# Ledger of designs, part 21: designed miniproteins, single chains, continued (2)

Each design is a single chain, and the fold is of that chain. pLDDT is the mean over its residues in the fold that is shown.

## One batch from the design tools (miniprotein)

Design m4694
Fold by ESMFold2-Fast:
Order: structure tokens, then C-alpha cells, then sequence
Structure m4694 (fold): chain A 93 residues (1-93)
């Protein structure tokens, strides 16, 4: 019963961690990282909204839907964050 809600809360926390890291890289690396940080925040907003809806719609079956959405959109965020980390390393060289 609480599994979909728990997965949603864990997903929301992970999304916030990725956003926080992206903006930390932006603060330290400068304006060239602004677009990637904004993209990560936009994906996080979509992720949080869609997983919240899935968790509310069906608390029992919603865990599968939340996991699918989380896997796809967290993966997209992590891909942008990896790109941001690479740009940050180039800017520090």
C-alpha cells in the first residue's frame, strides 16, 4: 500500500539531489552550464509530477508505473548531469 508512495518519495529525493548537483556545478563552473542545469530542473519537474500522479492513481499497481517513469526520467537527468560534469572538467582545464 505505501510502496508506491515510498518509491515516489525516494524518486523525488533523488531528483532533488541531481538538481542540486547540477546547480552547484553551474555556480562553480559559470554560465556555460546554465542550459544543462535548467534542462535537469525541467526533467525533474516532469518526473515529480508524473510519479505523483501514478502513485495516487493506483497505490497497489502504481509502484510499477512509478518505477517505469522514474527509470526513464532519472536516466535522462543523469545523462544531462554527466554532460554537465564533463563540461565542468573542461572549464577547469
Amino acid sequence: MEEAKKLYEETRKRAQELVDEAFKLYDEGGPELAELASKIREVASKLIGETFKAALKDPEKGVTEVRKIADELLGEMEKYLEEARKKYQELKS
Scores: mean pLDDT 83

Design m4695
Fold by ESMFold2-Fast:
Structure m4695 (fold): chain A 87 residues (1-87)
Amino acid sequence: MEEIAQRVLEALKPLREAKDYDEALKAWTQFQLSQLYSNEEERKALEELLKPVEKDYLKFMFALWSKDPNAPEYAKPFIEGVEKAAA
């Protein structure tokens, strides 16, 4: 589980480094595409990591969907929550 959590965090690094909406959208799209080929164990680990940060995750997703220029700022609490859950 720790190894899978570290891979998820590594895949989220481009999103953490995103400075504007377009970079955040691109980073998130690439992250989602990487998850389409994940196995059942990796999907379950991701779901467990997302449960404590579900509210921040949904806020970030809504910001991306509404084309909010502040979308990268909404990603930060979500990523920090994943890092805390992985520790």
Scores: mean pLDDT 75

Design m4696
Fold by ESMFold2-Fast:
Structure m4696 (fold): chain A 61 residues (1-61)
Amino acid sequence: EREELLERMREAIRVALDNLPADWTDEQKRRFIEENIIKTTVPPELLEEYRRMLDEELARR
């Protein structure tokens, strides 16, 4: 269940990043995802984990 939720969030982060303007900086993209995806959909106890996943996806690009 938790693992399924983590995989779904990783996919949501990837899709959101792919749809953000290419001219945005990584900092702008990180802020947008954190404010509009992570903080609005993730239980408080998982916020740190999802922030780490966002940083990992940004680093892969």
Scores: mean pLDDT 73

Design m4697
Fold by ESMFold2-Fast:
Structure m4697 (fold): chain A 61 residues (1-61)
Amino acid sequence: SELEELEKEFLRELARVYATASAEEIAALHAQLVALSRQGRETGDLLGVLRRALALAREAA
């Protein structure tokens, strides 16, 4: 499904960030992901949250 494919790609990009980014960059990404997760719980837009999370991870580090 689109959800499973987005989750797989997000986890792949997140692994790359953990391998290459500084602690400060990782902390900044985590703060953004926490805010996005809160927004998703309020709106119920899980696919939108995952698409934005993937974009954030791709642009990190």
Scores: mean pLDDT 81

Design m4698
Fold by ESMFold2-Fast:
Parts: sequence; C-alpha cells; structure tokens
Structure m4698 (fold): chain A 86 residues (1-86)
Amino acid sequence: MKEEIEEAVKLVASPSARDRNEGIEKIYELLKKGASIEDVLEALKPYLFNLDLPDYVRNTIAGLGLLLRQALKAGDLSVFEELAKS
C-alpha cells in the first residue's frame, strides 16, 4: 500500500489537471480499502516544500491535506468523494 500511496501522491503533484484528478481519485480508493490517512498526509509533505512546483499544484496538495485532516477528525470519507470529482 505504501507504493500505491506514493504513486497516487505523485499524480496529485502533476502539472496536468487530469493527472491531479486521477491521483485524488486513487487516494480516495486507497482510503476506502483501509489505507492510513496519516500515511497519505506524510507522503504529501515533501511536495508542499518543493518550490519547483507551481502554486496551483501546492494549493491542491494543501487543500487535500486539510480535507484528510477533516476526514480523520470526523471518521468519514464523504469530503473526499466531493474532492475526487473536482
């Protein structure tokens, strides 16, 4: 599962909106399969500090991180269902 999380996070860090949406969808599917929200948050951290990434990509990663924290607090993945369709 760690390798699958890393691949999905790599897609979220893509300059392509299509790839970012695919990455978000893959993260949601992994979370439904029992992947740790904390592991996904940890995998996202390096991309937040990568200054070579465009602001819109870093903003997407930051937004995903916020929603992951909200899902963890609520014990509910419904927030990710909406994000994965965006």
Scores: mean pLDDT 76

Design m4699
Fold by ESMFold2-Fast:
Structure m4699 (fold): chain A 80 residues (1-80)
Amino acid sequence: PTVTELLQLIVKHREELFKGKKEITKEELKELLEKFAGVRIDDSVIDKVFEMLDTDKDGKITKEELEKLIEFLRQLGLDK
């Protein structure tokens, strides 16, 4: 899958990504995206997606960072 396709999967499954967690790691993101896509994803593609989400560069994605990205994608019409 492309970076854009993975971002759209994140938007679609945003509530399932966190499931009561405050933050998710890159490894958790990879596992969830592979589950949603039904295929294994190259680490290089996951790295690009994670860098787009991890705006604070702390190695974790928060709900706030995800909501900011989703808002940005909606403004561009890329959440459809």
Scores: mean pLDDT 74

Design m4700
Fold by ESMFold2-Fast:
Structure m4700 (fold): chain A 93 residues (1-93)
Amino acid sequence: MESTKKTQEAGRETVERAKREFGRSVPLGVAETVSGTALIYLEQGRLTEEQAEEAIREAVRAALDAYEKTSGNIGAARIAALDALAKTYRKLT
């Protein structure tokens, strides 16, 4: 009986904002993968709006680090981002 619909709608706006802000530092495909995964966790009620924003921030940070260390390998950046997102999710929940 908890109203999750408004939280999911607000969370979607927060995820899009985080994608635009944090995604500027990484390739667009990585930002889309991270924000899409965080949005799925939000819609499933697994993350709050604030937790999703933090998870995106940490995932983008990991993606940027991997991207720089691999001389621009988008695949490596995506893997690092998803790994960081999963670890942050486990820490926050």
Scores: mean pLDDT 69

Design m4701
Fold by ESMFold2-Fast:
Structure m4701 (fold): chain A 99 residues (1-99)
Amino acid sequence: ELEAWKELARAIFSGKEPPEEAQRLGEELEKELLEIAKKEGLSEEEMEKRLMEILAEKTGKKELPPLYEEMKRVAKEEKDSAEGKEKIEKLAKEGVELI
C-alpha cells in the first residue's frame, strides 16, 4: 500500500501514467475528495490542497504540498515560457526524488 501511494505521488509530479494499483488509488481518492468537497463546500484550490495533504500523510513526505503548490503556480503563471517549462521540469524531478 505505501509503495502504491508513492507511485501515485511520483506519477502526479512526473505527469506519467501510474501503475494499475496506483491508478486505482487515484480514482478512489478523487471520488472521496469530490464527496468531501460536496459536503464541506470546498473550492477546487482547497480540494487540491487536501489531496496533497493526504499524499503527504500516506507517503510521510511533508514537503509534497508546498512543492506541488509552487509547481501549479509556475504552470498557471509561466506556462508559455521556456523558463517556466524548465522550472516545472525541475520541480517535478524534485518531487519524484523526494518520494
Scores: mean pLDDT 78

Design m4702
Fold by ESMFold2-Fast:
Order: C-alpha cells, then sequence, then structure tokens
Structure m4702 (fold): chain A 74 residues (1-74)
C-alpha cells in the first residue's frame, strides 16, 4: 500500500541520515559519503521493491542532506 511504501521511505531516510552522520564524524569526503549513501539506498530500495522514480527522489534528497551536513561540519 501507499502507507507501507511511505514507511519504507522513512526507514531508508533514517538509515541514510545515520550513514551521513557517521561519515562526517569519521572525516570522510563528500564522494566517500555519497558512495556509502548510494549503496544503502540501492540495497534498501531493492529490498522494498521501490519504483525507480521514488528511488531517484530519495537519492536527490540524500545527496542534498550529505552536502548540507558536511558544509555545516566545516
Amino acid sequence: SEEEINLAIKEIMEKVQAVIDEGVAAGLSLDEILARVEKTIDELAKKYNLPEDLKERIRKVAERMAQERLAAAA
């Protein structure tokens, strides 16, 4: 259902945020953080059978989150 998809997206975003926070705390570059984020999104989107358009939207939001988090840490 739509609600189940929304819950899956929430879980993915929470895990993405954790990956970003851990990467920034570890002193990783943006490229290294984005590589880990991409892997996390790919694995979870496959697990939950998310359509490609939702996966792409999640990816764009995650890239923005990583950039803003890293900039705030600088």
Scores: mean pLDDT 85

Design m4703
Fold by ESMFold2-Fast:
Structure m4703 (fold): chain A 71 residues (1-71)
Amino acid sequence: LTPQEEAEIYLALGLIYLTLAKQSAEKGDFESAKESIEKARELFNKAVEIDPSLKPEAERLIKEGEEILKK
């Protein structure tokens, strides 16, 4: 894998965890939602570490995750 491909994989995995967080929150399982959001944040941060150009996108996605827990 090239570094750019690796960064894309981390970004994709983070998006999967955001989707899981939304599903958990919809079921009222905010503890699982919080865990999934923290995993997504870690993965997005790894993507940005490899490809800094992803920072604005990653920051928006992390904020979206925080909004899930806002309720």
Scores: mean pLDDT 83

Design m4704
Fold by ESMFold2-Fast:
Structure m4704 (fold): chain A 79 residues (1-79)
Amino acid sequence: SMEEARQAGLAQARADLAALRAALDALNPSAEQRAALARLEAALAALEEVVAAGSSDEELLAAWGRLVAAARELAAAIA
């Protein structure tokens, strides 16, 4: 189902983000990199809350858009 796919995607995103956090922490990240990662973590947490609340598709798309924007910011901070 779409719900099962969504939950699996969120679980994978959490695992990937935890691994990325651990990898960056081992490399003594810059303040900019730490801030960008924190924003990505906050955006994922917000998306998880929207999913858990059974929110509208519009709210889900908005939360997903914020997550994508935060991920791009982190990618730029690492590059």
Scores: mean pLDDT 85

Design m4705
Fold by ESMFold2-Fast:
Structure m4705 (fold): chain A 78 residues (1-78)
Amino acid sequence: MVGKIQELGLLVARVTDDPQAREQALELLRQAVLAYLVDGDEEKAKELALEALDLAYKAAKDPKAREELEKAKEELEK
């Protein structure tokens, strides 16, 4: 889980050109890691990671970036 969230952070940093949206999405991913490691709440961790990807998706203007983010969401959901 943590490694998967880290890879999502790298994706968000690469494809999200809006600095504010990028920072907000990365903060949600940090909260997801804490939910998983500190609280043991895998469901909350997935929810926060999905929110981060959705935020990055809405900020993305490049269709290829949106496609990559959508695939990441599907992989995280199963």
Scores: mean pLDDT 81

Design m4706
Fold by ESMFold2-Fast:
Structure m4706 (fold): chain A 80 residues (1-80)
Amino acid sequence: MEEEEKLRKAIEETIETGEEVSVTLGNFEVSIRKLPDGRLEITVTHKLFGVSISEVTSLDVEEALEAIKRLIKELEELLS
């Protein structure tokens, strides 16, 4: 739950400022960037393996949170 709050704040900050924000969650690094077309690019990196997966979402905090959760799960499954 505290991790979701950190992610939510990071997404909101990226939308508001247009600046890239990164959050570390254990072995994962989540980077959120606002694209010139107004969409969000989310990159999740597993720090131990150096593997990254990216997804583009709309400017919606809940869509971005769900994308982050899916990307983390996908990386965990790939590295199992």
Scores: mean pLDDT 82

Design m4707
Fold by ESMFold2-Fast:
Structure m4707 (fold): chain A 55 residues (1-55)
Amino acid sequence: MSAQLREWLADLEANRDKLSPENLELALETIRAFAEAAKDEATLAAVDALRQRAA
């Protein structure tokens, strides 16, 4: 679960310029929700870091 979420997040970061803002936000929200359910603090921090870089 954790490794898959990080791989998905890395893919989003690599392709963020090819995603609409709405699709990127939805994907980040989905990853964050799964990370919260899994109590994966590292993935939560990575989502926040990507959001800061995308801003």
Scores: mean pLDDT 75

Design m4708
Fold by ESMFold2-Fast:
Structure m4708 (fold): chain A 84 residues (1-84)
Amino acid sequence: MKEEAKKLIEKAKEAVENGDYETALSYGRKALDLVEKLSPEEQKELLPEILDVFIAVSNHPDFDIQLEASALAIKAATLLAALE
């Protein structure tokens, strides 16, 4: 599961670099769903990378994509804060 989450994060980052924000958002969402099921230590490792993806996507000019990415970024940040 951790390796699957890492692969999804890598695909999301590649999609961001290619300007494919809808694909990046899709992979980031799948990665977040997997990371929520991992240990707190694994979540601390992977949540910052997922958050970076959602922040990048939240700069997209499409309002629906921006809104969803912003909501997912808030969720990832909230989960990360809960691990303190």
Scores: mean pLDDT 82

Design m4709
Fold by ESMFold2-Fast:
Structure m4709 (fold): chain A 64 residues (1-64)
Amino acid sequence: GAEIEALIAEGDALLAEGRELMSSGDAANIIKGIGLALQGLGLKAEAYFLAKKKGATPKGMEKS
């Protein structure tokens, strides 16, 4: 549903921002980037568990 898609999109955006910060080579930015990446993974995990609980599979998490 739209809620799960929104969580995945926000998680992906945070992961992308975190990776940009980690690529800066600055220790403070690397630490911030790790924090953002963990937040992004948390949102994607929340989407996964929400989908599993409701019997739905998020986009890109289906078996090949």
Scores: mean pLDDT 77

Design m4710
Fold by ESMFold2-Fast:
Structure m4710 (fold): chain A 64 residues (1-64)
Amino acid sequence: SELDEVALELSKYPSDQVPREVLRRYLELTAGPEFAARVESRLPDKPVVSTATFYKALNEVIDE
């Protein structure tokens, strides 16, 4: 499935250097585009982010 393909791609990146677009696609497939957009708005405007930064943004959106 497309989700399996994205999950496999995510596993290839080091935890401090994950492409923002791949994380966005993962969230769109698992939680929908509106939730994905809210998480992305909390991320730094950089093409690559750390998983720690990603989980911080994710938790901030969940607390909304």
Scores: mean pLDDT 82

Design m4711
Fold by ESMFold2-Fast:
Structure m4711 (fold): chain A 74 residues (1-74)
Amino acid sequence: MEKAEKLRADFEQARAAGLATADAIGADQETKDLLTQGLKLGENGAISGDKALLDKGLEYLRQAVAGVAATRAA
């Protein structure tokens, strides 16, 4: 259910927002790696229709978001 177009758009938006945020706060390489991995897995899952890849990508993105918040707070 839901359209693939919506999923692709959401991941593209998340990538733009995440990268802009990471760049603005000078996030560490670890945080950037998590962000890149999560976005790549999610995008690949959305394109191939693999729900498992999409879910794994979301876990990486959650860790990246936490890392960004921690870096900003420090």
Scores: mean pLDDT 73

Design m4712
Fold by ESMFold2-Fast:
Structure m4712 (fold): chain A 83 residues (1-83)
Amino acid sequence: SEEELLRIAAALLRVGKKYNIKELEELAKKALKAVLAGDLEKAGEYIQKAIEIAKEKLGENAIPLLEKALKEVDVEEEVAEVE
């Protein structure tokens, strides 16, 4: 759903900012912009690439950190970064 994709993209942006992974921040911002534009297919592609970068940079901790971010993220705060 659009809400789920927004939350995932916002969580990825939070992780990218917290761990200073600029490529992850950029992909997460592109994903947020795509969801806001109604391009859910493109948003999914950016989310997939962002998860791959998170795994590359954070290893086995990538998914646990993303799951924590999904529970803690302020979606409106992260959306403000791309508006």
Scores: mean pLDDT 87

Design m4713
Fold by ESMFold2-Fast:
Order: C-alpha cells, then structure tokens, then sequence
Structure m4713 (fold): chain A 70 residues (1-70)
C-alpha cells in the first residue's frame, strides 16, 4: 500500500543517518591512527560504536524491505 511505501521510505532515511554516523566513527578512528592518538581502548570503543550504528541501519533497511514486499 501507499502507506507502507511511505513508512519504508521513512525507515530508509533513518537507515542512511545510522550509516552516516557509523562512517563518522570510522573516519574519526582513521584520523586518530594517522595522528598516532589511537589507543587500543579508543580503537575498540569507536569500532564497537561503528558496528552498533551499522547494525541498526541494516535492521531498518530490512524492515523497509519487508514493508515493500507486503
């Protein structure tokens, strides 16, 4: 339905924002590695945050895909 299509579009927009945030954590880690400021603890924290945001984005994309199939 049109309503399900609009909801899927909303979820896809949210997924893009989560993916962008995940990318920002990875970019921050890259910058810290270049400057020599990345400790193992900082690297672990930023990678875990990037993975969490990426996972949330993928979950939203899957939900959007399910709505489009209905």
Amino acid sequence: SEEKRREAERLRREAILYGADSGLYLMRLSSLKISGEATPEIEKELLEKAEEYDRRGRELEERARELERE
Scores: mean pLDDT 87

Design m4714
Fold by ESMFold2-Fast:
Structure m4714 (fold): chain A 61 residues (1-61)
Amino acid sequence: AEADWLRDVAETLRREAERFEQLGKEYEKQGKTDLSKQYHELAERLRRLADEYEALADKVA
């Protein structure tokens, strides 16, 4: 179903966001604050995209 693959995309985006968040934490530990901020911002953008895909799944279900 269309709703199912939209949810799968959202799940993939969330896993990628988690990976970027972990990268942000690693750079923070290294004192690379600008890189840390960039990866945290990327993670937040991916989570917003995941929310949008879930909203689309709800509309086509």
Scores: mean pLDDT 85

Design m4715
Fold by ESMFold2-Fast:
Order: C-alpha cells, then structure tokens, then sequence
Structure m4715 (fold): chain A 88 residues (1-88)
C-alpha cells in the first residue's frame, strides 16, 4: 500500500536554507534507492517552516521518516516536528 507522509518541520530561521538543502539531498538519495516515488518541499522564509510531502510504500514509511529527520537534525536546529501519514 502507498502512503503520503507530510512532515512539518519548524526550524531556526537562520538554519532553514541549510536544513531544506539537506532534506532535498536526502530525498534525492531515497528516490535513487527506490524508497520514494515522489516528493515536494516548501520553505516559508518568514517562519522557517519546512513542509515535506513524500510518497512511499507503507512498509518503508518509518525508515523514510527517520532518514529525512536525521539529515535535517544534522544540518541545523529544529524547534518542532509534526508527522502525518495518509493512506493512498
């Protein structure tokens, strides 16, 4: 079964661009590995809020979430994370 994962990541504003870049690099790595079939990333520069939407197989969802969040945390300061998983 396919799922859509929506990650809402609130960052320190000064770290937002570095965190967004790290997330995009990790999403491209996950796509190359065949773990995801599509993604979108939006950054609100006023708030430092990054919204990540990714489509994966349900069995891979936890791995995908953990790898994205690990890359984000390594790149800068994260204030909060909200995770939503929707069945497709």
Amino acid sequence: MKVRITLTITTKKEDALAIQRAIIDKLNELAKEGLISGYSVTLDLKTGKITVSVVTDEKDAERVINRILAAAKAAGEILSVDVEVEEL
Scores: mean pLDDT 89

Design m4716
Fold by ESMFold2-Fast:
Structure m4716 (fold): chain A 84 residues (1-84)
Amino acid sequence: AALEAGRRAREAGRRAVSKEEGRRAYEEGVRAARLAGGELGEEIADGVGMMSGGMMKGSGGDEDEVEAWRARGAGEGAEGIARA
């Protein structure tokens, strides 16, 4: 469930590069991961929020880039998904 939401967010990220609609779908994918993953979803949301909202706010980092980066990482390294 959480991986499925992450993959959807990654697909939305790719579309966001070409269309604004992808950005919205990506945000919905992140929320779906929080709901579908339960504990894992909380960890994903907390990690993204901490990176974008705290540490990288001055760097001018795009939320789409940060979230797409995590979605891509999760897709490539699904081995480290069992944490919660």
Scores: mean pLDDT 50

Design m4717
Fold by ESMFold2-Fast:
Structure m4717 (fold): chain A 74 residues (1-74)
Amino acid sequence: SMEDKIAALEAYADALVALFRHEKETENLSEEELRQARESALAHLRAEMDRLDIPEAVGERILARTEAELERVI
């Protein structure tokens, strides 16, 4: 169902934020590398939105939340 797909996308977004947090803690990344890692996470999330055919309005809300969460890690 669409509800299940949205839940899967939200779980994937949470996993991407967790991975970014782990990389920041373990990899001693530069400011530029952290910026690239955030951009990569958002690109992966956008690709998953497209794969699941998530409605644009729903996807944009999840993207905005995820971007804010990634920024808070910094």
Scores: mean pLDDT 87

Design m4718
Fold by ESMFold2-Fast:
Formats: sequence, C-alpha cells, structure tokens
Structure m4718 (fold): chain A 83 residues (1-83)
Amino acid sequence: SMSPMDLMKEAEERLEKGDHRGSAALATAAGILAASSQDDELTKKVLEETRKLDQKSLDSLSPAQQEKVLQLKKELREAHAKV
C-alpha cells in the first residue's frame, strides 16, 4: 500500500495535469491514513503539504472561481464553529 507521503506526491502530480478531483481525493486519503496511524508528526506533515496543495489549486483557478471557493470555505468554517 502507498504511504501517506506517496499519496501526497501523486496528488500533486495529478494537480499538475489539471486533475483537481483526483488530486483532492488522494490528499483526503493521505490525511485519513496519516490520522489513523496515530503518528502526530506524519499527520502534521501531511496537513502542511495539503495546505500547500490547496493554495496551488486555488492559484490555478480563475479569479471568479477563487472567490467562490473562498466564500464556500468561509461559510463551512462558520457553520462548523457553531457545532
């Protein structure tokens, strides 16, 4: 099976090819696998790589698409903060 860091590398390669959905799915799988390992340092590293990948994905979108994604992320954060 692939390690969490191998999944993150594949996610970045897919994003470079314009496969945003495949990239997001692999990054999510890496996060779940790292969290389930109970390795806090590995989980932290995967989280940092996911933040970099998210920024790279946003930077590749049009300004209108970037604005919409940022608005949705803000709404989700505000909704979760009330739980």
Scores: mean pLDDT 79

Design m4719
Fold by ESMFold2-Fast:
Structure m4719 (fold): chain A 72 residues (1-72)
Amino acid sequence: TVLSLEEKIALVEEFLEQLRKAAEEGKISAEQIEGLIETLRAQLPSLSPEDQEVATLAIEGLEELLAELRAK
């Protein structure tokens, strides 16, 4: 079953919220978040235009979370 763009965005938002909570609890490091950003950026050229849009939103959310962790 193919997910809609809206459904994919909602899943990314949920994932980012779970990841933020894990980071606040010390269960995930800034280094691991950097690794996720690098992996997503490397995969961007191989994705469909819609999936590139979703991946870009995920990268932006991860970069914001990384900045928050580094500010603490």
Scores: mean pLDDT 81

Design m4720
Fold by ESMFold2-Fast:
Structure m4720 (fold): chain A 73 residues (1-73)
Amino acid sequence: MSQILKDSSQGNADTLKPLSGKGKEASKLYEEGAKYAEQGDVKKAEELMDKGDEIANSDPKATQALRQWQQQR
């Protein structure tokens, strides 16, 4: 299911990309995770997404942006 991981990680990355600080940092981790998912490296993709989630959850603006994006789907 690497396509679903790629799409999810890329969606998170795109959602956070306009933010600064921790939001932008989390965006980079999600974008990297999407690349590994595309390559079929599911374990590395999940590790990067988990790190992105940890950073995003520590920033209220990033958390809110991700929740709004998820509600639109």
Scores: mean pLDDT 79

Design m4721
Fold by ESMFold2-Fast:
Structure m4721 (fold): chain A 110 residues (1-110)
Amino acid sequence: SLQDEVLALLDSVIRILDRIADLFREAGLDDAAARVEDLRAELERIRATLADDPVAMLRRTLGIIDEVMDLMNAALPHLSVEQQMRLGALETGLATLRVVMKKLLEKLEA
């Protein structure tokens, strides 16, 4: 169902946020990691409270993705080359999910 598809996309975003938080902790970026962890907790609340509103769920999740991408960009100069490559792979995954979610939102609002 559409609801199941949106939940699966949100679950994929949560998994990527967990990996970003872990990478930030490994890099000693504790404040950035804590912010990603807070945003991850907000996604869990969105999942629980907006399951019957896929449009609202998509909009709220897209806002969280944008904030996480800003945190990733701010983190880049503080990372090793190996950590930058790992963050780049996670950013590619998050950007792909963002494109899919935006296209789905456009179809639902048409």
Scores: mean pLDDT 90

Design m4722
Fold by ESMFold2-Fast:
Structure m4722 (fold): chain A 94 residues (1-94)
Amino acid sequence: APLSELEQAIEDLVASLLSDEQIRAIGRALLGESADELDDATLKAITVRIIAAVALNLIKHSGVEAAIEALASLPGIGEELAKRIAEEIAALLK
C-alpha cells in the first residue's frame, strides 16, 4: 500500500537517526531467520518501516513515554536515542 506523506516523513526521520549497522541489527532481531533471506536494501527498508509504524502507533494511542520504552528495548538504540526518535516523531504530529 502507498504510504501517506506523514508516514514517509517518519520513515525518513528514523532512517536519518539510525546507522545502517543499527538498522541491520534491529532487523535481524525483529525478523529472526527470515532476515537472512532478504537483501541488505530490503532488510533495511522493512526494518525502518516497522520501527516507524510501531513508534507512530504507540505515540498516537499510548503516548511518547510508551514509544521511548519500546524503542529503547531494540538492540543498539538505548534510552537517549529512543527518546530522540520518539520526540521528533511526536513533533511531526503537532
Scores: mean pLDDT 83

Design m4723
Fold by ESMFold2-Fast:
Structure m4723 (fold): chain A 79 residues (1-79)
Amino acid sequence: SPEIEALLAQIEQLVEQLLQAIANGEPISVINQILQQIDALLQELAALMATLSPEEQAAVFARLKPILERLQRALAALA
């Protein structure tokens, strides 16, 4: 789905932006704004994934997994 491809790409870009913001010591307000944008896109992706077959859901999740692992690492860096 072009919509799912676009959402995955946007989430990946925001996670990279989050990592850079943390590395650069950006204000917590900037970090929180990026996190809110990531959350909104993840919710939109989850809604679209609910319309897919189990096989297609597994394929999308396999692509999402490394992005979520990077997000988890970014969140750990904030502690």
Scores: mean pLDDT 87

Design m4724
Fold by ESMFold2-Fast:
Structure m4724 (fold): chain A 86 residues (1-86)
Amino acid sequence: SRLDGLVATLLYFDPDKSGFITAEELREVLRKGGESDEEIQGRVDLLVPNGKSATYAELARALAAHGGLELSDEELEEILARLRAS
């Protein structure tokens, strides 16, 4: 499902399950994925606009918005519950 894709993406960016993804952790994950410096910076600017860190909720909303999707509060709670269960 779409929610499964968001959960997988969040776990990919935060494998230690800290509940936060730092800009540096995101850069490292994307670099290991083979993205260029320009692609990495674009994604970091989109997902972590403060240049420091983003919560799971902030990232889920940013990913959904970038994909042209809206997340309900219920869908966000389901994503967070699945992350806790993983």
Scores: mean pLDDT 74

Design m4725
Fold by ESMFold2-Fast:
Structure m4725 (fold): chain A 88 residues (1-88)
Amino acid sequence: IDDKVLSLMTDEQRLAYAFYKGYLEDTELDPSVTLPKDLKEAEKKIKEYLEEYKEALKNRDEEKVKEMERKLKTAIEKYKEQLLKQLG
C-alpha cells in the first residue's frame, strides 16, 4: 500500500489494514469502481471506501465486507496507476 493512502487512515484503520493486507491481496477487482482523474478527489473516494469498510466490519456484514474489500483493492490499484502517470 502507498504511504499516501495510509495517510488517509486513522491509526486504528492503519492497524486494521496492516492486519488485512494479505487478505485484500487475494480479493478480486471490482470492475464497477472508477476513480476521479483528480488525485484529491480520488483520495476522498478511497477514504469513503475505508469508512464503509470499517462500518461493515462493525456491523458484522460479511457480504458488505467482501464488497468493500474488492472496491478498496480496485481503488488502491487505480490510485497507484494515477500517481505513476503523474510522476512520468
Scores: mean pLDDT 68

Design m4726
Fold by ESMFold2-Fast:
Structure m4726 (fold): chain A 81 residues (1-81)
Amino acid sequence: MEKEENIKKAKEYLEKTVEVAEEIRRLAADDEVVTARAEKVIALAKDLIENPENFAGMDAEQLKEYAESLYEEAEERLRRL
């Protein structure tokens, strides 16, 4: 169950990362650099959510930590707007 719980947490963090990055893109629509960075984060997070092989090829704990890091970076970017 530990592996499944970590994968579930990773997906939750990735989904939240997409939400935060979409909000950044909306708020910073006039800033091409900020918008481009948000779009790259959205694309990366969606790729990890939509490609099951990415979950199978990684240690579930490492995937969770990586997803959490992406979410924290997105939140920090939003706070700086």
Scores: mean pLDDT 76

Design m4727
Fold by ESMFold2-Fast:
Structure m4727 (fold): chain A 77 residues (1-77)
Amino acid sequence: SPIDELAEAILNNDREAAVKAAEKLGLDPSTGRALANYAKERPDLTLEQAKRIVAQVLLAHADTLPPELVAEARSLL
């Protein structure tokens, strides 16, 4: 899923992949970059934790995102 793509990109500190994944989710490219930078300072971050962080960011933008994506994000919390 696009949530998994963004979570994996930020966990790997792949800024380019994080930007592309964020755009697929309807988020600003700057959000993808910020999340990748956040994960770089947290080497103990797990994939499940990264997915929950992405889900929280999506819920913060719920009013502008597809309802199906918002429902998927809620299921991760």
Scores: mean pLDDT 83

Design m4728
Fold by ESMFold2-Fast:
Order: sequence, then C-alpha cells, then structure tokens
Structure m4728 (fold): chain A 70 residues (1-70)
Amino acid sequence: SIKPPENDDPVESTEEIIKQLEETKDKELLDIIKAIVDRLEEFIKEGKKLQEEAQKVLEKLKEFLEKEEK
C-alpha cells in the first residue's frame, strides 16, 4: 500500500508518491493518482496564486500516468 507523503512541499511530496508507486508496483494506485490530478486541476482554477506549484505537481503526475498506461 502507498501511504500519503510526509512533507508539505507539493513537488517533493509528489516525488515521494511516485517513488512509492515505482517500488510497490501497485496498479490500484493509478486511480488514486488520477483523482489527485483531477483535484489539482480544480485547485488551479480556484487558487491562481498557487498555480505554479500545482502545475508542476500536475505535470509530474500526468507524465507518470502516461508511462503506466502503456
């Protein structure tokens, strides 16, 4: 099972999640990552002042999803 990240930096926490996914090979977590992507897209709409960090996280998660869906 993948646990939530322990640090508050959104980019670093995303990197922690990706590492755990690579280590566990848990494909059920692809749905969790997709849900996080959707939530981040909504946060970008609402919180434009934080959009740069959200966009970095979103970009990393989308690249990971494309890699896993092949």
Scores: mean pLDDT 71

Design m4729
Fold by ESMFold2-Fast:
Formats: C-alpha cells, structure tokens, sequence
Structure m4729 (fold): chain A 92 residues (1-92)
C-alpha cells in the first residue's frame, strides 16, 4: 500500500477514507479519490493534531506519486495540488 504513515493509520476515520482514496488511485477514479480525500480532510482539520496533519499531507503526496506511476496524470496533478494547498493551510 501507498499509505504508510502511523499517524493516519491510527485514526480509524482517516485510515478508512485514505484506503478508499488509495483504491481510487489504483483504478483512476477521480470522483471517488476527491470525495474520500475530502472526507479524510474534514477529520484531519478538526483534530488539531499537527502530526496527523503532516502525515496526511505526506500520504496525499504518496498517492500523487502512485497515480503518476500508473499514468493517471490528471489524478496525479489533482493530488499534488491538493497536497500543496494542504501544506500551506496547515502551515507545514
């Protein structure tokens, strides 16, 4: 799996949505990817946990790299842009 960060894996809500987002990356399903990323984001943002925020951004970057490897270029660019915006929002 692409998702390896302990902080995201320990949060059941974040882990569930990131696993669904990872499946969407493997299949090139943009709609499922964006929806599951959004659901994970709500939990991460509400947590006020900086380790979780950092791990979430790293996991999104890893999904962008995986999408690029699979040739899902539009999904990869969307994931990378999301990671960049999240890094700025979370002040990482």
Amino acid sequence: GVIKNEATLKNPTVAQHLKEAEKAVESGDMEAFVENLRLAYVEVASSNNDDLKKAFVEDVKAMAARAEELGHTKLAKTAQKAADLLQKEFKL
Scores: mean pLDDT 88

